# Designed miniproteins, single chains, continued (5), part 66

Each design is a single chain, and the fold is of that chain. pLDDT is the mean over its residues in the fold that is shown.

## One batch from the design tools (miniprotein)

Design m18423
Fold by ESMFold2-Fast:
Structure m18423 (fold): chain A 80 residues (1-80)
Amino acid sequence: GFEAMRAFAERVAQATIEAAKRSGNEELLKRAQEVGDELLRIVDEAEKAGKVTPEQREKRLAKIQELADLINEARRLAGE
């Protein structure tokens, strides 16, 4: 349900923020925080609507992918 979706989104956002912190890059950290917040807003909007539309699902998956890309960038900057 929405609780599981939110918990997953929070875990992905937090993992990205922690990776960005380890990179030491302040701009990357800011981007990680912004994208994480946007992912959580998408989940909140879907919960408020009481349904997940195909558009909401695509929007959520796109933000999850953006966070994954940020984790990879953070790891490269950290020499991982």
Scores: mean pLDDT 85

Design m18424
Fold by ESMFold2-Fast:
Structure m18424 (fold): chain A 65 residues (1-65)
Amino acid sequence: MSAEEAAKEAVRYGELAREALRAGDGEAMQRYGKKAKEALDKAIEEGASEELIKEAIEAMHRAGG
């Protein structure tokens, strides 16, 4: 997985975790939150630029509430 793909996956899972939280599904929220963090960690390991990492974190914050 490329650094860019991993960063995009972090954003996607963060958004899914927020939707699960709004739906009252704590189990799904925890599962998607874990995947979002895992994807962010992979993006960092793959050498994502500071800009990509910052953008992913900001998008996760917007999606995660």
Scores: mean pLDDT 75

Design m18425
Fold by ESMFold2-Fast:
Structure m18425 (fold): chain A 79 residues (1-79)
Amino acid sequence: SLEEEMERILIEAGRRVHEGADPEKVAKEAAERLVKLGVDPLTAEGAARKVVTTAETEGLEAAERLARQLARGIVRDMS
């Protein structure tokens, strides 16, 4: 589903940052992938940034939880 694909993109972003990847690069790449799925660019950038920041500051489990919440919200707003 679209929700599962968005969730996968955002969880992968959090995991990559947790593994030491550059947060700015990961956020940009995740946002670009979300835009390709039809997400508004500002929404995509905001979601990706929040997930990578959470992975840096609160860890991977918190980032995964946020990723699932954001994916559900984005899909709900895409009518």
Scores: mean pLDDT 88

Design m18426
Fold by ESMFold2-Fast:
Structure m18426 (fold): chain A 70 residues (1-70)
Amino acid sequence: MDELDKDIILALAEIWHGIDLATAPESLRPEIEKLYEEYRKKIENAKSVDEAQKILDEFKKRLRELYEKA
């Protein structure tokens, strides 16, 4: 995996994070921020595009679970 592929996946993660913060209840924003920071680091350390994509998909799943928990 090269730098460009990682940058694209990180950009996608950042876009999803921004959408979630814009629509999320204020009480959930700290948990969303924490989740984003955790998964951003995981994506940065990914060794392949497939790995980074799976991490991004897991991030989306965790966000959904967080909304349902609220």
Scores: mean pLDDT 71

Design m18427
Fold by ESMFold2-Fast:
Formats: structure tokens, sequence, C-alpha cells
Structure m18427 (fold): chain A 65 residues (1-65)
């Protein structure tokens, strides 16, 4: 799965209020070698999600990895 496809799925999960799915997808992207900042920036670009929510999600993903 491409980083763009992963970021789109994360954005979609957040828009649906499915924070747990968004968190797991973020963790998967990091485990696959993608940079947390790169993932967060792409999610922000592809959606109207709050930047602070995306940043918090990324930090939590790293801590729970």
Amino acid sequence: MSIEELAKKIAEALEKGDYETALELFKEAIRNGYDMKEIAELVLKLSDIDPELIDDLGVKAVLEL
C-alpha cells in the first residue's frame, strides 16, 4: 500500500470518528518505514482534519509502537 493510500485511509477513519482504526493505520505506516511527519503532512493535505488532532495521533502511534 502506498503512503498516499494509507494517509487517505487515516483521514477517512478520522472523519468517521474511528480514532482506533486511524491510530492502527498510522502505526502500520511507521512500522513500514514511513516518517511520522511525512504521514501527518500528507493526511493534512488530503483532508480538512484538525492539524492538532493529526499531530496527537502521530505522537500516540510512536508511543504505543
Scores: mean pLDDT 81

Design m18428
Fold by ESMFold2-Fast:
Structure m18428 (fold): chain A 56 residues (1-56)
Amino acid sequence: DPEEEVRQLFLDAGYSEEEAEELTELVKAFAEALGLPDSYLVPLAKMFLSAEETYG
């Protein structure tokens, strides 16, 4: 389940359960806006985490 994997990735990165849920919804909204299928949620979440490491 890509959505559950995304939530777990954010939890593993040190976000709270509430923050992980909000970030998962953000990633889903971003994928939907780009017309990407749910199979892209995990790659998008990893890209988001990588970007935060570089720029945040």
Scores: mean pLDDT 78

Design m18429
Fold by ESMFold2-Fast:
Structure m18429 (fold): chain A 108 residues (1-108)
Amino acid sequence: ALADLANQLNDLAVEYFSQGKYDEAVPLYQQALEIRKKLLGDEHPLVASSLNNLAAVYFSQGKYDEAVPLYQQALEIRKKLLGDEHPLTLETRANLEAALQAQKEAEE
């Protein structure tokens, strides 16, 4: 039931994110992440996916200080579980690199 709720919240958040409705997407992704952490622990593939998704919304909002630590957590989980060469690990690494560069340019 809670796992189904987390999936439904994530799917709705993806829909809002695709429409540019970032303020609506954020609380749904946060709720999905919290449920997944409670059910699966901090080092689960679904938790990494939730962290990466929430980070992507913050990045799209220009909230790089919020995005960077979430991408770092997602990358750590994916490296540990999938290895450095996995497509999902490479994707999160590229997202983190982009966020770090944007953060540097925004903050000087």
Scores: mean pLDDT 88

Design m18430
Fold by ESMFold2-Fast:
Structure m18430 (fold): chain A 67 residues (1-67)
Amino acid sequence: EKRQAAIDALRAGNVAEARKLLFEILKEDPFDEGARRALVHVLRAEDTTDPAERQKHLDEAIAALEA
């Protein structure tokens, strides 16, 4: 359950683990649109210094994986 593990990592704020799991998902299915969108949101979270904006991007990544 790599997708669930990635969601759990994002909820825990473990961005590095979530990114690793997303790359593993994409290695198995490069066309997984949910994982691709989640990765974009994770990269946006890493590019922000505001904790509230960071959390917003992580929530968007979770939503992409749950869709």
Scores: mean pLDDT 83

Design m18431
Fold by ESMFold2-Fast:
Structure m18431 (fold): chain A 56 residues (1-56)
Amino acid sequence: SKQIEQLKRAIDGLRVELDEYRARIAADPNDENAKAVAAALEAKIAELEEELKQLE
């Protein structure tokens, strides 16, 4: 369905952003802002993945 496709695209986009922040944390392990953003992205991805499960 269109809802499933939109959720998958949203999850894919957030995963790209998460990979960027993980790379920043690997380069600078003291970047507290990058760690906070990465944690927020992981939580949002988990929420959308749960929503996706409810639609399947």
Scores: mean pLDDT 87

Design m18432
Fold by ESMFold2-Fast:
Structure m18432 (fold): chain A 84 residues (1-84)
Amino acid sequence: MTPEELVKKAREAADKGDFETAISYAREALRKASKLPDKEKQIKVLEEILDVLRYAHEKTTDPELRLEISALEVAAATMLAAEK
């Protein structure tokens, strides 16, 4: 799957309240995004990953899942900052 397809699946999982699946897809999208040669495409995908992770963090009540989401948010934000 492309990073864009993984982000879409993460968003769909989060919308359904399946945060564990959303985290899994977001993590895979982040790994693939870090290897994208196109900087503009990488920035766009990282911004979409952050949007999904922030949404999932606000929607979930599970403290363990919140910690996992926060760790991925930090990773994605750090990568996005490095691109600018």
Scores: mean pLDDT 83

Design m18433
Fold by ESMFold2-Fast:
Structure m18433 (fold): chain A 66 residues (1-66)
Amino acid sequence: MNLEEAIKKLEEAGMLDAAKTLRELVEIAKDPKIIEELNIGADLLLEGKATLEAFAKAVKELLKEL
């Protein structure tokens, strides 16, 4: 799954807080729209169209809206 790949990439880069936040968001976000937004962000990261830092920031901002 692209979300697990994104989490792994954050962990390998030492962004452990962002990786943990993303794991928690996937578990608590039962809204399909939130899961879809996370998958879009993960796809952009894995395609090299978004930076790890930009993705980590987006994950933290999304958590504040939950």
Scores: mean pLDDT 76

Design m18434
Fold by ESMFold2-Fast:
Structure m18434 (fold): chain A 67 residues (1-67)
Amino acid sequence: AEEHLARGRELAAEGRLDEALAEYRKAILLDPNYAEAWRALGEVLASLGDDAIAAVNYAKAKELDPE
């Protein structure tokens, strides 16, 4: 799970947003309670202009990690 999150962040930094989304989704599939992966997915979706879906992903991240 962490490996896919790290790879997704590298891809996002390179501007390869679609590939970053794929890696974040893999992290979530392996660990659906991985709050940071939900947050990272939301950040990329917001960058793509999909604010409504980004908001849902941010809400899921906060539900899993309310700290």
Scores: mean pLDDT 76

Design m18435
Fold by ESMFold2-Fast:
Structure m18435 (fold): chain A 67 residues (1-67)
Amino acid sequence: TQAALDAAYEAGKEAAKQALEDGMDVNSAIVRGAKAGIETGLANGASEDDAVQAASRGAMEGIKEAE
């Protein structure tokens, strides 16, 4: 399931960055990123726990890259 975790991470990262570009605050951007990453991870066969971890890391990285 490494491909599913990579997909969750990238989806979370891009969604968080897009949310900031759309003018959302950091907390809202993290939530949007995590949600998108979790949905992507689950769709690709990741467990819920793994999807949450990968998506959260991706969302946080997206915030850092946007700063």
Scores: mean pLDDT 83

Design m18436
Fold by ESMFold2-Fast:
Structure m18436 (fold): chain A 56 residues (1-56)
Amino acid sequence: SLEEKAKQVLELSKQKNLSHREAARSLGLSEEEIRKIEALLREQELAELRALAATM
């Protein structure tokens, strides 16, 4: 699934000190999949920031 691929990209990025695009390319993902994963990760980060703001 796309969510599983996004998780692999995030883990590889942290482990190898790569950008999200570099990690995705290393996993053999297409440009279309990379764009979708970037959008998903961006949305997750925004959701976390909004949640943090709501608790303060």
Scores: mean pLDDT 77

Design m18437
Fold by ESMFold2-Fast:
Structure m18437 (fold): chain A 118 residues (1-118)
Amino acid sequence: SLKERAREIEEEMERRIAAMEANPGTLSAEERRILAEIAANADVVAAFEGPEAAAEFERAARIMYLLVREERYEDAEVLLRASSGGRLEILRIALGWAGALLGREEEAAAVLRRVGVA
C-alpha cells in the first residue's frame, strides 16, 4: 500500500540519519552545515509552534534533504501522498526548502504540482 511504501522510505531515512548522527566525524563540511541549518530552523519552529512541531519539521527536513540530494523524487511524492493535515504541510515546506537549497527547485515544484500542494 501507499502507507506501507511511505513507512519503508521513512524507516530507511531514519536509519541513515541515525548513522550520520552516530558518526559525525565522517560527515562532509557541507553535510555538517546543512544539518546545523536544519537544527537552527527547528529551534525557530520550537519558539513559535512548540517542541513537537519542531521535531516533525527537523525530521521532515532531514528526510527531504537526503531524498532531493539523491534525486529520489518518486519517494518524496510517496511521502507527500501518504500524508495529510499538518504532516503534509511540514513535508511540503521541507521539500520546497531542500529543492531551493540544492538547486533542484523545478524538480521539487514538479512533485508538489503532481500531489496538488504547490
Scores: mean pLDDT 86

Design m18438
Fold by ESMFold2-Fast:
Structure m18438 (fold): chain A 63 residues (1-63)
Amino acid sequence: SAALEAARKQAAEAREELEAYVRQARELAERGGTKEQLDELKRKALEALETYERYEAEAQALS
């Protein structure tokens, strides 16, 4: 269904965002980034994780 495909697409996009923020945080930590910069990336990663979990649950409900 279109709804299932949309949920899967949103979950995949959120997962890519999560992985990107995790990579950015790791690289920034290696380069000696500030606590403020690292905390901002952690916040964004958590938001992406919440979005991923929400759409993953929606996709499972529609399966």
Scores: mean pLDDT 88

Design m18439
Fold by ESMFold2-Fast:
Structure m18439 (fold): chain A 66 residues (1-66)
Amino acid sequence: EEEALEKARRYIREVAKEQGVSLTDEEIDELAREVVEAMRRGNLPWDDDTIRALARQALARRVRER
């Protein structure tokens, strides 16, 4: 699942950049692990769209502050 972790990190970085959110490398790794774990638990397909959607959800949870 090293490929999934790499993709999750990539999408988290991309989504964070799109939303103007600053993340440390440690936070990116943390969120990427959350995405991979969510995919395992849900028996979700390992496709780019699913990983990207979970990355957006993980980031949204992290930065839910108005």
Scores: mean pLDDT 76

Design m18440
Fold by ESMFold2-Fast:
Structure m18440 (fold): chain A 81 residues (1-81)
Amino acid sequence: SAAELAAEAAAVRASVLHHIRAEAARRGLSPADTEAILARVEARLDELTARLLAGELSREEYLREVARIVAEAVAEIDALG
C-alpha cells in the first residue's frame, strides 16, 4: 500500500540521516561540512521518496539509489576527515 511504502521510506530516511551524522561525528567533520552533506542527502532522499510514491521508481530501484547516496556521502566524509 502507499501508506506502507511511505512508512518504509520514512524509516529509511531516518536511518540514513542518523548513520551519516554518526560518520561525520566519528571523523571529526566541521558543523558546516556536516550540515552541507546532510542537506544534500536529505534533498536526494526526499526526491527519491517522491518518485517511489508516484510509482515512477520501483522499491528495488529506490533501495539501490539510497545505497548509492549513502556510499557517496560516506566517501565525501572520509575525504574531508
Scores: mean pLDDT 90

Design m18441
Fold by ESMFold2-Fast:
Structure m18441 (fold): chain A 61 residues (1-61)
Amino acid sequence: SKEEVARELARAWVEAVSKGQPLSEEQKEKVIETVTDLLVESLGVPREKAEEIAREVVEEL
């Protein structure tokens, strides 16, 4: 589904940026914003849903 593709893209990007290291809360918020923008611009995911997906993926780190 589109949501599954969005989650996979978000996860891949977060893993690339974090390089497997824990992120600070400030870094997490910046990553969430960047991933949200990526999902909106690349996949056309509604911003509210994109932010939800980005936050869920980042919080799993």
Scores: mean pLDDT 79

Design m18443
Fold by ESMFold2-Fast:
Structure m18443 (fold): chain A 89 residues (1-89)
Amino acid sequence: ASELYKKAMELVKKGIELERQGKLDEAAKYFKEASELFDEAYRQTGSLLAKAMSYAAKARAYELEGDTEKANELRQKAIKLNEEHLKKV
């Protein structure tokens, strides 16, 4: 479970680097893959942080694809779940 989270974080970092290079289509693909791994980590552990990160990664992918409304919706879901996680330490 922690290995899935770690792998997802590595994909997020690679997505950010590709975005900085202007490779937006490739970056979006990495954020989508990261989202899937975070979602799987959530399914295995019940970690609210993992679910929040799944929504955040998915939101960034939609933003890079031009779907700003969907990105904002997912980002709000991520914020709410992250606040719940912080209550648990």
Scores: mean pLDDT 83

Design m18444
Fold by ESMFold2-Fast:
Structure m18444 (fold): chain A 76 residues (1-76)
Amino acid sequence: MREEIIRLAREAAASTDPERALELLRRAEELLRRLGEEARRDPSLWPELERTLAEVRRLVASMPPELLAAIAELEA
């Protein structure tokens, strides 16, 4: 699951289409939510969840400001 979440976030960060980037980020968010639910039932998954969240945040932070602004407009 971590690898899939990171793959989706990387594809979003590399996207030139704000709608596609938002779609990929929404899919990554859904998988992160599932991983969070699993971690609440199994504490051994907390380090994986923490590393996955940190990696996704770093990838989103690396996105062009123009792309982030366009995604924010689509979410409004």
Scores: mean pLDDT 80

Design m18445
Fold by ESMFold2-Fast:
Structure m18445 (fold): chain A 65 residues (1-65)
Amino acid sequence: MQEEFDREVRLALAEIAAAVGKLAGMSDEEIAYYLHNVLGFSLEEIAEALGISVGTVKRLVEKAK
């Protein structure tokens, strides 16, 4: 179950990074862009970490570009 373990670790890291961004006063756009374009998380991972839909994450990433 290596893929599942790696997924759980990545989701935990995405949640931590999102929480740090929120505490730092970053917007949802900035957090989504940072997680996707700088840290390389998938849209699905970011959606799960932020507790929003994949469609919302896609829009935030596209708007931040």
Scores: mean pLDDT 76

Design m18446
Fold by ESMFold2-Fast:
Structure m18446 (fold): chain A 81 residues (1-81)
Amino acid sequence: MDERIIGEAALEAYRSGGREKARETVKDMILALEARKRGLTREEYNALLEKEKDKITVSDEELDRYIRLGEEARAEWERAR
C-alpha cells in the first residue's frame, strides 16, 4: 500500500533528521508516487515538485500516522526474520 511505503520513508527520515525531515520526506514521497503512477520523466517529476510541493500540507496528525505505519512495517519485517 502507498501509505506503508510513505511511512517507511518517513520513519527513516525521522530517525536521521527528526520530525521536519520526516514531514519533507512525506511530501516528496507523495509526489514521487504520483509521478510513478502517471509515468512521468525525471524532468516532469522535478517540475511537479516545484509546482506542487508547497501546496501539499502534512499535518502533525498525518505525520504521526505515517511514522506509526513505518514503525508497524519495520516491526513486521523484524518479526518475519
Scores: mean pLDDT 77

Design m18447
Fold by ESMFold2-Fast:
Structure m18447 (fold): chain A 55 residues (1-55)
Amino acid sequence: SVMQETIELFRLLAEASEKYLEIKTDKSLSEEEKEKKEEEILKELKEEVEKIKKE
């Protein structure tokens, strides 16, 4: 249902946001490592969104 899909999308966005903040605030990571991990988060988010829309 659209309602369940919307709730799941908000959950995924919240989780992605938390991971993104964790990576950006991690002083042990280089800028290149942060950029790579950021791209991985965005890729995973895109794939999960596509799965929700697939039904």
Scores: mean pLDDT 80

Design m18448
Fold by ESMFold2-Fast:
Structure m18448 (fold): chain A 99 residues (1-99)
Amino acid sequence: DIEKLLKKAEELEKEGNYLEAAYLYITIGRKYLREGKYEEALEYYKRAIELAKKDPNEKDSKSLIAEALELQAEAYKKLGKYEEAEKLREKAKKLKEEA
């Protein structure tokens, strides 16, 4: 399942469909988060944010980046990194207010 999502995300990324690719990377990250693989989840959320920043649709990009930052905060909290989690939550809140 993850392998199929990765292949589809890579294809969308090559096509320049950055938001759809970023959404799939978030989906992959959520699967790792549910398995307790928090470091792996964080890497996919980081990739999703990087791709979303390349998208010309500022509103949709900001919304997706905010969601990914909230998911990164959840993963950091699960790792016991509460200060890092709070900083990410504040950053996500600011992006939502800009939309």
Scores: mean pLDDT 86

Design m18449
Fold by ESMFold2-Fast:
Structure m18449 (fold): chain A 82 residues (1-82)
Amino acid sequence: SEQALLERLNAAMAEAAAALGRADASAEALHRAAVQLARGEAIEDVPESAARSYTDVDSEGRTVTLSFEVAEGAATLTLTVE
């Protein structure tokens, strides 16, 4: 549901921000993509049934990746921290 997606995105953003330890362009891009998905908006320049990911590395070398796929109007969001 949209509410569940928004809750997941809020949790994912908090986790990503903590892992990155900063609020720069990469974190901003990840945040914008997450907000667009939560609102049911199309990500700019993403074709239908497209997959896209945003990756950044914090000062400790931890990699934060936000991946999403859009198929038939439904979005799947995955956050990975390594």
Scores: mean pLDDT 52

Design m18450
Fold by ESMFold2-Fast:
Structure m18450 (fold): chain A 102 residues (1-102)
Amino acid sequence: DVARAVELARRAVELAREAQRLARQGRVREAIRKLDEALRLAEEALRLAPDNPEVRELARETAELVIEAAMEVLKQAETLEEILRAIAAALRAIGLLYELEL
C-alpha cells in the first residue's frame, strides 16, 4: 500500500498546483473542485501510510499549496458559496498540517 499512498500523495500535490493556476485564471469553480480532490487524495494517502516520511512530506506540501490556492480563490470569488468553500478547504488543510506536525 505504500507505493499506492505515494502515488496518491504525488497526485494530490499536482492537483493543488493545478487549482492555484486555475484560481489565478479566474476559473474559481474548477479550482475549488481541484482543492477538494487534492485534500481527499492527501488524506487517503495518509490513511494508507500514516508513518511514511515521503507520504507525510507530500501531504504537507499539498496542504500548503491548498492554503495558497484557497487564498487566490478568495481574491477571485464572486459568490458566498465560493468564499465558504475556499475557507473550508483552507481550514481542512490547516487541520492536516497540525496533525502532521504532531
Scores: mean pLDDT 89

Design m18451
Fold by ESMFold2-Fast:
Structure m18451 (fold): chain A 65 residues (1-65)
Amino acid sequence: KVSSEVALDLLIIGMEIDGYIESVERRDGTIVIRYRKETPELREDFEAMKELAEKVGMKLVVEKV
């Protein structure tokens, strides 16, 4: 079974590969994800990432650019 931290990292990498994420920044316990185009699938992925980030003690912030 994959740990929550590894699952979060893999999910972020997958979305970057799919080209839906413009940038990802990690700052002192906070992950900032920037995106340009919103889709229902991307929104679902952000919800999953927020849940995983909370389990590993990190904040996840999503910004549209």
Scores: mean pLDDT 73

Design m18452
Fold by ESMFold2-Fast:
Structure m18452 (fold): chain A 79 residues (1-79)
Amino acid sequence: PPPSPEQLEKIDELIKKVIEEALKKDPSIEKELREIAARLGASRVLVEKVSIDEVVEEFNKWVKVTKKEISEAIKKLKE
């Protein structure tokens, strides 16, 4: 079944936290990271095609990586 609005909001919160954490470490990636997050937000409906738990776990896996890898993780999550 498709994820509930609550589940989609949880993913959105994760994206927000990733942006805030990466921005604290290196503001030079601010523009690129926010642009990627905006595109991912518009595509969050794609989560309905997969288990919300799988999406969250994959996203959290990359939350622990470096700021550059965070941007790539957001792109891969959308894919």
Scores: mean pLDDT 54

Design m18453
Fold by ESMFold2-Fast:
Structure m18453 (fold): chain A 68 residues (1-68)
Amino acid sequence: SEYEREIERLKEQLAKDPSAELYRRLGVAYFKLGKLDEAIAAYEKALAMDPSDETARLLLQVVKEEKA
């Protein structure tokens, strides 16, 4: 629904101008939809672009704990 539309918009933005911030937003949208594997992948891409992002690291840990 609403989050599915936001995910498609974020994917289009990422295709044009990729950024760690957009990957974090994508991860949050997937997490809110309960798509934990997709959220993990998005946060991992955010961290690959900015390894010092403590927020992305903490969000990744939270999603992994929800899955465990």
Scores: mean pLDDT 86

Design m18454
Fold by ESMFold2-Fast:
Structure m18454 (fold): chain A 92 residues (1-92)
Amino acid sequence: GAAVKKAAEELKKAAEKSGFKAKVSVDGNTLTIELTAPNVTRLIGLALKAIGLGLDGYDVRVEIEGDKVTITITAPDEAALLAAIEELKRML
């Protein structure tokens, strides 16, 4: 919904302010984040947080290609996806 798309845009802006190149998209209850950074330490922190969400009932996929990380999170509902986005923003 509109709330998730707004939260995703805020997540993208937070990532960009933190020095990443960021692409963020939402399709239903699925968030896809593509981040590029020359220093991978901060990307690892975000990836570990996303993996932690997988243990809490989210479907999480993390793909790493060089200096690029793609994180895909599918939540059981919109409220859960909003909570996941807010947790990721706190890591930036």
Scores: mean pLDDT 78

Design m18455
Fold by ESMFold2-Fast:
Structure m18455 (fold): chain A 105 residues (1-105)
Amino acid sequence: MEIKEYYEELIKKNPNDYEAWRNLGRVYAYVLKDYEKAIEYYEKALEINPEDYETYRLLGETYYLMKEYEKAIEYYEKALEIAKKKSEEGAEKAQELLEEVKAKM
């Protein structure tokens, strides 16, 4: 897929582009359904930017899709913590996702 190759090229040019690592993870999770590879790429994004709310949210969603609900809750809680530190934007969505996962346990 063209999108995957695009992000792979971005990473080759700038290995510290945490957004490119995150977006490559999204391609693996949502398009390719390769959740293990998605987690690896999300973890690389967090090595570069450990306070990226969106990457924690995506890790939570990936574990949710794998039916690893306890792991999904852990990552959504981390996303909520980061969102609250940055004030209002995203905190409500992270809280909604957390309650949805808890309801399915």
Scores: mean pLDDT 81

Design m18456
Fold by ESMFold2-Fast:
Structure m18456 (fold): chain A 61 residues (1-61)
Amino acid sequence: MVDELLAQAEKAVKEGKLREAAELGRRAAQLALESGTFNQEILERLRKLEEEILKKLEELR
């Protein structure tokens, strides 16, 4: 389920598992497009996930 993949990706970011978070986010986006469930909420969550990954990468500098 797309929501479950997004939740797992968000948890992975908080745990510092940035590669896993990015992969889970990609899978969520692909599944949403394939199932026709892609909407503004999913798009916003994906954009926020990308922002959090980038922020975490900056913190690790």
Scores: mean pLDDT 79

Design m18457
Fold by ESMFold2-Fast:
Structure m18457 (fold): chain A 64 residues (1-64)
Amino acid sequence: SEVDKLREQYDKRMQQLADKAAAELARLRAAGGSEAELEAVRTQYMREAQKLHDEYMEELRRAL
């Protein structure tokens, strides 16, 4: 169904975002990044995740 396709795309985008966030946090940690820097990165990715969720919900709302 269209709903199943939207969920698959959302899950894929969320996984890609999670992988990107994990890689960035790992790099920053290895470079001796501060707690504030790590928190800023986490906050940025949480906002990006929320945006993806909002877009997914809007797409679902417009689907039959």
Scores: mean pLDDT 87

Design m18458
Fold by ESMFold2-Fast:
Structure m18458 (fold): chain A 82 residues (1-82)
Amino acid sequence: VPTKEQMEKRIKELEEKVANLRKELESRGITDEQIRLAVGETEEDRRLAFEYQVTQGLIDILKGVLKVDERIAEERRRKALE
């Protein structure tokens, strides 16, 4: 199981990647709406939008896992005091 530190490092790497993808999409005139719908004039635009969505989804999954781990740790700590 990845440690909290490893997960946080991975999230930072993915957030940097998504920020770079967002800048690329913005420079190409692609809106947030078009990214959400995975539409674009070129195959490259659609590929960039899809990669952005996949990367953002992975960030959300990893953040969700961290929140679940934090909740479990908090609940264990609370029960240990009973």
Scores: mean pLDDT 74

Design m18459
Fold by ESMFold2-Fast:
Structure m18459 (fold): chain A 58 residues (1-58)
Amino acid sequence: GAKIESIKEQALSAAKAGDEEKALKHLLELETLVESGTASLAEFKEAADEVTSALSES
């Protein structure tokens, strides 16, 4: 849903800005939504991979 997409985009945006704390906070929110069945594991994995890549290149 829109909230999942918003969290994913916020995590990636923070990672691209080099804000590791903010990026990881949003990833934790998304992970919680996956465990509750609100988000898909595939969307979480995609977001986590992109965030990790962006942070490692910062």
Scores: mean pLDDT 79

